# Designed miniproteins, single chains, part 44

Each design is a single chain, and the fold is of that chain. pLDDT is the mean over its residues in the fold that is shown.

## One batch from the design tools (miniprotein)

Design m1508
Fold by ESMFold2-Fast:
Structure m1508 (fold): chain A 63 residues (1-63)
Amino acid sequence: SADGEKNREAGEKAAKAGEGAGGAASAHQYHLMGDKEGARAVVEAVEKGGHKSGAAAGRTSAA
């Protein structure tokens, strides 16, 4: 549907912006800083953006 295409494009755009920030890299940085809550927040934000694989990588980096 047209709404589905628009939602997918918005998701892809948000995804690219999220990749620029580096979900996994950011989660790893928060982990190195000892900020587990920050790492979890980044992983959850990536997952909510539709990036399950990126969120999984972020969880692995944060752990």
Scores: mean pLDDT 53

Design m1509
Fold by ESMFold2-Fast:
Structure m1509 (fold): chain A 69 residues (1-69)
Amino acid sequence: MLREELEKAVREMVEHSRLASADPDPAVRQEHLAKAAQAGKEAVELAEKLGYTTPEEVGLLVNEILARM
């Protein structure tokens, strides 16, 4: 289900962003930043498939998912 894939992509983006900020190794941080960016792109594509076409609508949806983590 697209909604479950979107929630997973948002969670992966947040997790990798957090790890990118916490890791002392610059190479590991870059890997996590790249994975966060990939998950973010996937989340936007999934949101568009669900009918969320404006940045404001996508932002509200992402915040809703984050509030339920």
Scores: mean pLDDT 78

Design m1510
Fold by ESMFold2-Fast:
Structure m1510 (fold): chain A 91 residues (1-91)
Amino acid sequence: SEVQEFKGSEEEAQKKLDEASEAVAQEVRDRLLAATHQPVELRVALTNVEEIENKETGEKIIEGEVVAEGVGPDGTRVTVRQKVKLTIPKE
C-alpha cells in the first residue's frame, strides 16, 4: 500500500492531513457521482492512529489511515482509504 509521507511543522502537518481528508472525500463523491448518485451521508475519519516520539531527535511521528465513507440514496456504500505518515520536528 502506498503511504503519503510529510515532514514539517505541526501546522503544516495539520494542513497536509486536511488536504488528504478532502482528497478521499472528493474521491467518494466522484465515485458515487459516476453511478449517478449524490451522497446522502459522508463521513471522514483518521483511523488506526499511532503516535511515536523519537526521543533522540525530538521528532513526533503520526501514522494513520484517512478513511472516507459515503452512502448514496439507494444504500450504495463507497469507501476510500489513504495511509498517511506525518513527521513533526520539535524545533
Scores: mean pLDDT 80

Design m1511
Fold by ESMFold2-Fast:
Structure m1511 (fold): chain A 88 residues (1-88)
Amino acid sequence: SEMEKLLEELKKAIKEGDIKKVEELIKKLLEMVFEELKKNGLEHLLPKAVEVLLGNIRKLLEAEGKEDLLPAIEETIKKTLEELLSKL
């Protein structure tokens, strides 16, 4: 799946410590989730879907010893969520 492919790319970027790439991939993941929800008339579930995605990202950061990246990632998620919700 496209989502699975992006998650694998995100894991690689986290291992490499490429903060810019991590932020770019997270934005792409959120945009993809938003588009899938819109196609099914489930836009109202976007905040919950984002919460689940953040939980998965936290687990990836813990596995790679990169928890120091979490604040920047949470800020990127917050800003991207606000941008996506403004399109509704």
Scores: mean pLDDT 82

Design m1512
Fold by ESMFold2-Fast:
Structure m1512 (fold): chain A 116 residues (1-116)
Amino acid sequence: VEEAGRALRAGRFEEAVEALGRLAGSRDLEVAREALLLLAEVLRESTDPAVIERAADVMSELVRNNPELAPLAIELMERVLEERSDDRVVREAAAHVLYVAELVLSGDFTTQNVPP
């Protein structure tokens, strides 16, 4: 987490997202919370579509592994959308994270329950 934070402050978003991606499997709520905060910062500051998409994927994985953080992920994505709603890649990335967080929050992890 500290390594990723330092990379982010240096403007090295790709390195920050790579380091945070290694934490995606973490079930330590404190580590996962810090990682979500840093990934949200990447979505706010990065101009690289590939980095933004990768950050959203890592955030989604963190939320799936740490359901307790779904409300925080929703709050962070709402803030990202308020600040960068004019960036289509950021809007799509934030929408992806929101969708995953809402599924996690609802307790429905399977989309296979389609009533006729």
Scores: mean pLDDT 75

Design m1513
Fold by ESMFold2-Fast:
Structure m1513 (fold): chain A 101 residues (1-101)
Amino acid sequence: AAADRVRAALERLADIYEKLGRTEVANMLRELAPVVAELIAAGKYDEAGKALSIAAQHLKDVYGEEELARALETAAKAFQNGDVDAAVAILESEVERLEKE
């Protein structure tokens, strides 16, 4: 399900950022994951996109995580356009990008 895949992607991003010593970023992603997943499971894609967009702005402005913020904002726009599969693919692609040697 899309909700489960988004939650898994955000949790995997959190694990990656924790390993990089970015504990505050990891904690933010772990708090975000169940909120976004619940909104998606309820069919509230506009609200899910808004939550991702707010998180992206905070990641960029407070933590300087410009690449992660760009991925979350791109996924947010996809959700707001009703492109659920595209939004999931964007988040999963960000996980793959960071896991690639």
Scores: mean pLDDT 88

Design m1514
Fold by ESMFold2-Fast:
Structure m1514 (fold): chain A 86 residues (1-86)
Amino acid sequence: DEEELEEAIENIVDSVAEAGGLDEEERKRLLEALRSRVKSFEDVLKLGEELALLVVEEADKLNATTEEERKEAVREAVRRFLKEVE
C-alpha cells in the first residue's frame, strides 16, 4: 500500500530529523533520498538499518555521551548516507 509505505518513510525521516536536529533542507534531502530508493517495506527496513549502523559508527568515533555529541553523530551519519545515494 503506497500510503503505508509513505507513512513509514515520513516516520523514519521525522525520527532522524528530531534526533539529529536536522534543518529543513537536510530533512528534505533525506526524504528525497529515501523516496528515490524505497520501492517496498523491505527497502524501508534495509535503508533504515543502513542509516542506524552509520549512526552507531559515528557515535562510537565520537565516544558520544552528551545530547550535543549524539546529535552530531546523527548529522554526520545522514551526511554519509546522502553521499551513497548521489
Scores: mean pLDDT 80

Design m1515
Fold by ESMFold2-Fast:
Structure m1515 (fold): chain A 68 residues (1-68)
Amino acid sequence: MLTNVSEEERRRIEEAVEREAKRAGKAATEELIERALRALDGFRRDNPQAEVTDERIREIVRAVVGAS
């Protein structure tokens, strides 16, 4: 379990992965969810002062789904 990700934040990521995967005609796999969570972790590590908005989450998830 990632210590810097809340249950609510994880749910937001799961929902975003489901939406973007469905739009791209792909399955929302656990691998995609974990990749998105790792990408968000990287963003937080590189940008500790930045707020994680819904738009930022969508952008990160869209990039991860598009790369799969």
Scores: mean pLDDT 75

Design m1516
Fold by ESMFold2-Fast:
Structure m1516 (fold): chain A 89 residues (1-89)
Amino acid sequence: SLKEELDRLVKEGKTPEEIVRFLVEKGYITPEQAEEILKLLDSLDNREFAANAGILLGVPVEAVLQIAKEAENLSKTEILARLFKLKLD
């Protein structure tokens, strides 16, 4: 499942860019969504990344706000994985 693959990638220490590449290859996001996520990754801090990436991915606002509150205690890889897990629930 996608959740199992995301858990594996996080455990293996994959970068956010590697996770984004995986999601495009599996068809879970569009190339356009991937380019925007990579742009956000390079330009924003953890909190801003969580908020903007979450909105871009269509994660519910309340869930995005909860991740954003914790974002400074998470890596961008962990933020991205948490956003996708919430999108799948």
Scores: mean pLDDT 82

Design m1517
Fold by ESMFold2-Fast:
Structure m1517 (fold): chain A 116 residues (1-116)
Amino acid sequence: DNFLKITELRLKAAEELVKEAIKEFNLDEEEVEKAFNELKNYVLENLFSNIDANELAKLAAKIFGIEVNSLEELKELSKTNPLAAKALSIYQILTGDLGNVEDPETRERILEILSS
């Protein structure tokens, strides 16, 4: 299924960015991997239904130990918090909204992963 393959590619790109963030910010690998698996399971379980933008934003923020109640809160926090910016990038990868990834290095890295 082409849609499943695209979703798996997006999850792979998100996972690579998460691994890079663990190294950059010296994050707890076990806690981050657990939170990423919660996000991955939510995306796969809702593959053929409407994904709740606020729930996806909460799960993405949780990967980096950040608590938000909505996508709007994540977007505002991303302006001042680098980890919130990474979480927003994960959200944008999974939704396919690559044009709104504001961090040039993250955007370039996403495009490299998706092209491989």
Scores: mean pLDDT 77

Design m1518
Fold by ESMFold2-Fast:
Structure m1518 (fold): chain A 61 residues (1-61)
Amino acid sequence: MSPLERELLRFAGLLQQLATRDPARADALLVALSEAIAGKSPEEQLAVVREYTRQAEALVA
């Protein structure tokens, strides 16, 4: 499994957890991530996904 795949799986788990409490915010984060990674290299995508994973972690705490 690539680092990008691993980070995306972690993000998906946190997003699912957030969606149980705040589905609108979970949807907004998913849309924002999708737009932020568009047209980027795999290395740039990984950095962006890590940042959004950090944001999701803060929101589920």
Scores: mean pLDDT 85

Design m1519
Fold by ESMFold2-Fast:
Structure m1519 (fold): chain A 90 residues (1-90)
Amino acid sequence: SKLEEAEKLAEEVKELLAQAREAIKQGNLKEAEKLLKEAEKKLKEMGEIHNDALDNGDFELAKKIAEKAIPLKEELLELYEELLKKKEEQ
């Protein structure tokens, strides 16, 4: 189902963000940037499923995807801010 597809993407994003956080902590900034860009790409794929749900009038599906995507987008932004700060310190 589209919900299962979005849930799989959310799990993959969570894993990528956890790996990016560890890479930032270790000073592996190039790897962190790669991981964050990959997470952003998967979040965009979730956004496509969300937009398709809205276009089809499936507001329950759209809501469930948004509830999963919003916290992940917030974490992605926080990690990009940490990455940029660390790059300026090197």
Scores: mean pLDDT 89

Design m1520
Fold by ESMFold2-Fast:
Structure m1520 (fold): chain A 57 residues (1-57)
Amino acid sequence: SEAARLDAEYREKVEQLDEFLKKSLETANEKLRKILEDATEGSKKLLEMERQRALAG
C-alpha cells in the first residue's frame, strides 16, 4: 500500500540521520584526539630544542 511505502521511506530516512549523527560525533572525537596528540609532540620537540641549546651554550 501507499501508506506502507511511505512508512518504509520515513524509517530509512530516520536511520540515515542516526548514522550521520554517529559518524559526525566520531569525527569530532578524532579531531580532538589529534589536537591533543599534536600538542604533546610539540611540547616534546620544544624540550629537546631547549636541551640542545643548553648543551651548546
Scores: mean pLDDT 74

Design m1521
Fold by ESMFold2-Fast:
Structure m1521 (fold): chain A 108 residues (1-108)
Amino acid sequence: SEEDLKKAKEKVKEIMRQAVDELYRIADENLPPEVAERFKAELDRVYQEAEKKIDEAKTPEELRNIVIEFTRKVADIVEKYADEETRDKMLKVIAEATNEALKILDEV
């Protein structure tokens, strides 16, 4: 239903926001300040784009595709800026958040 889709959108946005906040903390703790600033700027840009796409989504399938695309873009940013150890920490956050979001969408 439209109401179920609306609830799924809110939950997915919350999961994504929490994941982004965790990635910000990991970046600030593990990356050089200038690298962390560039990482957070690119992450914020893709997050804002994803949030807009979620609001415009008309189906659970569109939401699923947005989550998958966001995950890929964030993984690319992580690979660009993070060393191997920091990358492993960040990719774990992304994987856990993605699995949680997709599980919510499977119930719609």
Scores: mean pLDDT 89

Design m1522
Fold by ESMFold2-Fast:
Structure m1522 (fold): chain A 86 residues (1-86)
Amino acid sequence: SVAKEAAELAREYAKKAKEAGDEETAEKLEELAKKLETTDDPEEQVKIVAKFASVATEFMEEQNAPKEEIDKEFEKLQKLIEELEK
């Protein structure tokens, strides 16, 4: 399911945040992943993915990731939101 794919992606970012020493961001991303796995409401799922996208892009910007990489990940997250809305 799209929600499971989004949750898995959130966990991948949580792992990267933890490896970078940003434990607060990692914990927040893990919470969002858990909410995605336990929520069956499409409206709530869209809201969670939007929050995850915001947290992930802020983390990438703080790590000085290239704009191209940030834009690519943001586009990937927007596509997940579109799939959840269908």
Scores: mean pLDDT 80

Design m1523
Fold by ESMFold2-Fast:
Structure m1523 (fold): chain A 64 residues (1-64)
Amino acid sequence: SFYVEGRYEGADGSSTVVVMRDGFIESRNTFAADTSPEGRARLAAATRELVKEVREAYEKHKKE
């Protein structure tokens, strides 16, 4: 099984963890410390970027 884990920690205390195993997102755990619309939007954007980074790391490792 091939496993990649990505983590994001915001300055506001928000966090997200994304786990990808064998080509699939196995889990995504998100905690929002700033529940304002702006805080949630920042966290959502950071989470999307983290998923992209995890997928890119997975694809790179799969080829090596």
Scores: mean pLDDT 79

Design m1524
Fold by ESMFold2-Fast:
Structure m1524 (fold): chain A 72 residues (1-72)
Amino acid sequence: SVDERVQEVARRISALEGEEGRRAAEAVSKVTGLPASSADEAGVAVAIAVGQLSGEEAERLVEEVDKAVREA
């Protein structure tokens, strides 16, 4: 489900440390439009942004966030 995917992506982001966490926060901020200055804030931003969307749009946002974080 989208909720399970959101929790997976948010937990993965929040587990990042140092430079990886910083790059992930920047990527999440760019994709979601929400401010994120740390890995923990980025995980929260993903959950908030996805929570405002319909099922199909929520799935698309989660995919974009996951891709952007992995490419960062």
Scores: mean pLDDT 81

Design m1525
Fold by ESMFold2-Fast:
Structure m1525 (fold): chain A 91 residues (1-91)
Amino acid sequence: SEIEELIKRLEELLEEYKKHKDDPLKVTKVQVGLLGLTEDAVLLARKKGKLELEEEILELSKKLFEAMKNKDLEKAEEYLEEIKKVLKELE
C-alpha cells in the first residue's frame, strides 16, 4: 500500500540519518528525502479528506527536520514514531 511504502521510506531515512548524522552533505540528502516524503504524505491525507492528519504530518515533519538539524537523535526517533502512527491512521 502507499502507506506501507511511506512508512518504509521514513524508516530508511532515519537509518541513513543515524549512520551519517555527522556528515553534513548526507544529512542534507536525508532532509531533502524527508521533504519529499512529507509532500507525498500530505497529498495522500488530502485525497482521503483527513485535514487534521495533514496538519499533524506537517507539524511532526517540521519537528523531525529540526531535530535532525540539531543532531538530537532521541527527538528524531520520537517524532519519526509519531509520524508512523499518523501515517497508519491514513488507512
Scores: mean pLDDT 86

Design m1526
Fold by ESMFold2-Fast:
Structure m1526 (fold): chain A 93 residues (1-93)
Amino acid sequence: MKEEEIEKLLEEARRLAQQAAELITKQLGEDGAKMGQALLGGVDLAEKNKDDVDMLRKVADMFRQGARAMSGEAKQLLLQTAELLEKAAELAE
């Protein structure tokens, strides 16, 4: 079912976002922790609005913007999270 597939994508997105937030916090300290909290807040919004295509795409864009500020593994994790959110939006449409 599409809904079950969306839930699996959001679960994976949360896992990658959590890993990215931990790396960002290690690299940037307190500023990184604030960024990580904002990114995880985006995942919370996506999970609560998993049927809202516009919200899912907005959260995906948020992660793409965050990736532009990062490099290495953290950038890759943020881009992967954005891709999962975009796939969830496509399934929700």
Scores: mean pLDDT 86

Design m1527
Fold by ESMFold2-Fast:
Structure m1527 (fold): chain A 72 residues (1-72)
Amino acid sequence: SLEAKWEEFKQQLGGLLTQLSNARTDEERRAVAEQVRALLEDMATWARSQGDDVLAAGLEEAVAAIRAWLAS
């Protein structure tokens, strides 16, 4: 179901955010941030496939922000 897929994404994101909070080095934080970016891109693609262009655009903006930080 749509609810089950969204719940799965939220659980994956929550796990990554916990890992990010526990990261001790900049290298570890950047590695986890790259995983967050990849997950948000998957979420954006899924949202767009469901016709939720507003949610997809918001997720794509978050991805762009993470990419900009990773490029710094």
Scores: mean pLDDT 86

Design m1528
Fold by ESMFold2-Fast:
Structure m1528 (fold): chain A 86 residues (1-86)
Amino acid sequence: KADEEIAAVNARLVAVSRAHAAAIEAAIAAGDERAKLEVELEVLDESLAVLDEALADPSLSEEAKEKLKELKEQLEKEKAELEKKL
């Protein structure tokens, strides 16, 4: 159950990354570091929104909530580091 709940959220996170993959690749190809960082920040913001929505679901198992909370804390740290580069 918890693994299935986590897998569903991970599928949404993969969809966010996939939606932005072309923009990141284009920025890298152009050597545009700022554009790359801006797209990476958008991916983190959308990923955090997905996690916030998932964590607000009262039907989620406590095990899934704890694992998703750990992932959210990790992504929040990555966002803070990325913002320092902008």
Scores: mean pLDDT 84

Design m1529
Fold by ESMFold2-Fast:
Structure m1529 (fold): chain A 56 residues (1-56)
Amino acid sequence: SREEAEAEAAKGTAEGYHKAAVLYREMNEPELAMEYEIRAILLDPSLEPPPKIPPP
């Protein structure tokens, strides 16, 4: 749920951001899911492959 995603994101941890990203993706909120996935990977690169980053 949205509340669960917000609670996970509020923890400020890589695991929390990753769980929030998964929950937002399930809720059809792809922009929020991508934002939190990037945050999670920046804190812990081992969680998932890096997101597609546009060229500079």
Scores: mean pLDDT 73

Design m1530
Fold by ESMFold2-Fast:
Structure m1530 (fold): chain A 76 residues (1-76)
Amino acid sequence: SGAVGSLWGVAINSKVAGDDALRKGDLETARKYYEGAAGSFEVLAQTIRDVGGKEEDLKYAEEQAEESRKRAEELT
């Protein structure tokens, strides 16, 4: 797939890695992965807007960016 598909993969993988690190008690690694996930979902949301992608995909990307950002902030 194009750039949107690649960004989905990076964002989701970063969030999953953050969740795994958090379960293992590695708070610093979890924070960095959640920061990465938030950034990737933000870029994904902007890309979806730019190409006129699905509203449901945009909403999900924005929601996941906010959730990941909040998780990172809670670990600071």
Scores: mean pLDDT 86

Design m1531
Fold by ESMFold2-Fast:
Structure m1531 (fold): chain A 81 residues (1-81)
Amino acid sequence: MEEVEELIKEGEEILKEAIKAGVSIGTVFRVLGAIETLRLSKEPTKEQIAELYRAMGDAYEEMGDYEKAKEYYEKAKELEE
């Protein structure tokens, strides 16, 4: 539970940076939606957590941080396997 709360905070900070960097509204809504899904879930699934990681990866990719984007995509993949 605390790990999910920390991930939500991480997603919120990335969301703020993405908005500030002018990332597309679609990617912003994906990150926001994934964060809200985790907040509403008492027991988040691996799929829900992986979606937040993918959305954060997309945000970093649009910001030009391909190294961080890859790290988040790999975290999502690990959860789905």
Scores: mean pLDDT 82

Design m1532
Fold by ESMFold2-Fast:
Structure m1532 (fold): chain A 85 residues (1-85)
Amino acid sequence: MTEEELLEELRRTLKELGVEEETIEEVLELLRRGDFDGATELVNKALLEVIKKEENKPSFNREIAQRLTGLAIRVIGLIEELRLL
């Protein structure tokens, strides 16, 4: 997978998680500049906010928790793949 394909997959995954578009673009810009530490810090902060927001909904259940966990693992995996390029 090319760098551009990984960044586009990351954009899609973050959007599916419900991360704000402005935050997604900031993460992608950090990764394009090679600031993996900054990107990881921003992603971790955004993922914690998404999880806390979802946990406070009456509809929150095991299926939603599993889906969010899977998407979060995918985000971390995509960032690690970009680092290894």
Scores: mean pLDDT 81

Design m1533
Fold by ESMFold2-Fast:
Structure m1533 (fold): chain A 86 residues (1-86)
Amino acid sequence: SKEEVKKVAQEFIEEMERLLTAASLYATPEERQRLLAKFKEKVDELNKLVEDGAPLETIKSKGREALEELRRDYERLRQRVKEAVA
């Protein structure tokens, strides 16, 4: 249903926002600007897909891709900080 699609998209957006917040703690100002730009792009893409009536499978696929990308950014930035203290 359209309601289910909206709910799933919103859940992905909320998870992406949590990853953005976490990653930003380890990021330089320039990296924060890039992370925020990426986040906005992914949010806009998911919202556009919902508005255009994309199937649930498309929302899940795109949401997972966005989460994986932001999670990799988070892990990379966090690991860099850990290595700097070693």
Scores: mean pLDDT 86

Design m1534
Fold by ESMFold2-Fast:
Structure m1534 (fold): chain A 98 residues (1-98)
Amino acid sequence: MEAELERFIAEQEEENKKVAEEVENSDDETRKKLLLEAAKRTAEALLKLFPYLAKKAGLPEEEIKKKLEELKEFIEKQLAELEKLVEAGPEAVERAIE
């Protein structure tokens, strides 16, 4: 479990570096696609890590299930907002993160 988590984090760091390089060298449509794919991968990573961390923290299964559902809903909302920002263009993204 610990070794798998460390490997997963290392793989995500390499993917993020690769995506950043591809974003810099890509056209606007390709950049939008790469950013959305990176966001979806990050969301998947968070959903996989949450039950592991919650169990390690000693949370009961019922509470983990409830919080995981809440986290999933939150992530889905954030991905929808990110998709709207990416579609609106880089200036809109810059304004949103200021």
Scores: mean pLDDT 70

Design m1535
Fold by ESMFold2-Fast:
Structure m1535 (fold): chain A 76 residues (1-76)
Amino acid sequence: SSKEKEEKEIARLIGLVLASLGLQIQRLLEAKRAGDEEAVKEEEKKLKELNKEAIEIIKNKDLKKAEELLDKLLEE
């Protein structure tokens, strides 16, 4: 049914957003652990931008953008 498809798409969207946030948080924690103050500042800026994009993606229910966001992070 169309409802089951929408529910699966929403679940996938949330999963992709959480995966993206988790990866960026891990990168920030690794920078902090290494004591690299410049890397910490860069990863904090990336996390702030990622939070803004995540909110937009969730608000718009944009599954394609959620997939593209994770792919972009994995390429970095």
Scores: mean pLDDT 87

Design m1536
Fold by ESMFold2-Fast:
Structure m1536 (fold): chain A 73 residues (1-73)
Amino acid sequence: TVDQNVQQASDAYRQTQQNNPDNSPRAMSLYNQAVDAASRGDSKTAQQYSQRTVNLGRFSVNGSRQRQQIQQQ
């Protein structure tokens, strides 16, 4: 549902803010676009922006782990 897409985008935005604060403005922009689409009843666009926010969150976590491993070697 549109509400579920907004929730996923919200969670991903918080994850990005915690793991890569420099990407936080981009994550917030994607989250806001998902919310705007959901408010218009555009579930397809809301899902698209929600997925982009989730992908940015996962990328941020993977990048942090990679840097941690390099620093310990």
Scores: mean pLDDT 71

Design m1537
Fold by ESMFold2-Fast:
Structure m1537 (fold): chain A 98 residues (1-98)
Amino acid sequence: GEEAASEAARAGSEGANRAAEAGEYKGAANAGSGAVSGAVAATVAKRGGMSPGEAGELAARGAESGAKAAEEAGEKKGAEAAREGAEKAREAAERARE
């Protein structure tokens, strides 16, 4: 439940960090922005009484949006790292619904 929603936000942030480690800073900035937006939305949703599954969904969507923006920046290694983070965030969001 709640722990899995937090894992979704963390997975998105880890993807952004790996993109930065690849030296692809445009991809990292876009991935990080999406992950932060998702994490903030999930936090606000939790405070507003939304379910862990709904909060996790917002975190996963933020990470996925950031990964897409990283791909559009044309930085392949950073985009791959961001995409892996988004995939893990999605898996955690699905567990949060259980």
Scores: mean pLDDT 74

Design m1538
Fold by ESMFold2-Fast:
Structure m1538 (fold): chain A 71 residues (1-71)
Amino acid sequence: GALADPRVRELLTRAARLLEQLPPEKIPEGVGLVLRGIGAAVEASLFGLPAEVGLAAAEEAVRELERLARK
């Protein structure tokens, strides 16, 4: 499944590290970004879409987390 893909898992690991760097008041927004990325990857897997679709969603979640961490 999409969550078992090593590339997606690597991006989720990066997302977890970014969440650890957020101040408490930004954690709910950060968690929401991660859940959206996971949801998109799971949906892509359920519809039999290429792994690249789930990977792109995970990469977008990481980019938004990096932006949130820089604010």
Scores: mean pLDDT 74

Design m1539
Fold by ESMFold2-Fast:
Structure m1539 (fold): chain A 86 residues (1-86)
Amino acid sequence: MDKLNEAKKLLEEGKYDEAIKILTEILRQFDGKPFKEVKDILPEVLYLTGLAYDKAGLKAVARSYYLAVVMLFPHTKYAEEAKKKL
């Protein structure tokens, strides 16, 4: 949670490369964890990672994260936001 808030602050400050680094580190921390332990936070992290890449001009990478949110978490508010970017 604390690292996620740090990434959100970096996005607001326009520090997209630093935000990407923190967000991808959070995603790596989810590797090997049961889905039930990450399911509630994962759609937000995926969406924010897509947004950070999008703002950094890396549109193809951003699209893949938005698609992941829409396909894996279609009933979340993050899927609705990601769909607007596709």
Scores: mean pLDDT 84

Design m1540
Fold by ESMFold2-Fast:
Structure m1540 (fold): chain A 65 residues (1-65)
Amino acid sequence: MPSEEEIREAARRAREAVEKALGREIPFETALEVARQVAEEMPEGDLDELVKGIVLRLLEREAAE
């Protein structure tokens, strides 16, 4: 399982990537919540895999609005 520090770093990177792609701000709490969910689904995933998973989940969440 990734550490809380790794989850927060992955959330930060994914948030920055999605904000740049969509041109709008995403609350860090939202990115962190999604990051925790992705980390539970990928307990042995490396940081890059976590970031990709979080980016996809955040984009899906934004598209559902």
Scores: mean pLDDT 78

Design m1541
Fold by ESMFold2-Fast:
Structure m1541 (fold): chain A 60 residues (1-60)
Amino acid sequence: SEEEKERRIKILKEVFDALQIINDYLVKKYNATPEEVARYQKSLDEAKKRIDKEIEEIKK
């Protein structure tokens, strides 16, 4: 159903938002270096691509 698809998409977006919050928290807590921050951002960008792909599959 469309309602079930919307719910799944909402959950995936919330998961990504949570990942960003966790990353921000850990970066501050452990005083991450600019190099470490860039590395973590690359991992987040890769996670975003996977989530976006899953959302597109749900929309089909």
Scores: mean pLDDT 87

Design m1542
Fold by ESMFold2-Fast:
Structure m1542 (fold): chain A 68 residues (1-68)
Amino acid sequence: KDLDIQIEASNYAKEKHKKEIQEASEKARKQPTEEARLEAKLPVQQKVNKTTNEVYKLLEKGEKPPAI
């Protein structure tokens, strides 16, 4: 059950931030170094992680996150 909740929370976060993930990935591809590519993706990755954690807590309590 814990694994199912984690997957659902992760999928929700990715769907919610889908456009930002795509834009960050595109921006990262234009960076000359691996370090710069990671920096370009970091803000979006932090947003995805935060949303995943928030949704995970809701699902763990039996609550449903708001519709996207």
Scores: mean pLDDT 79

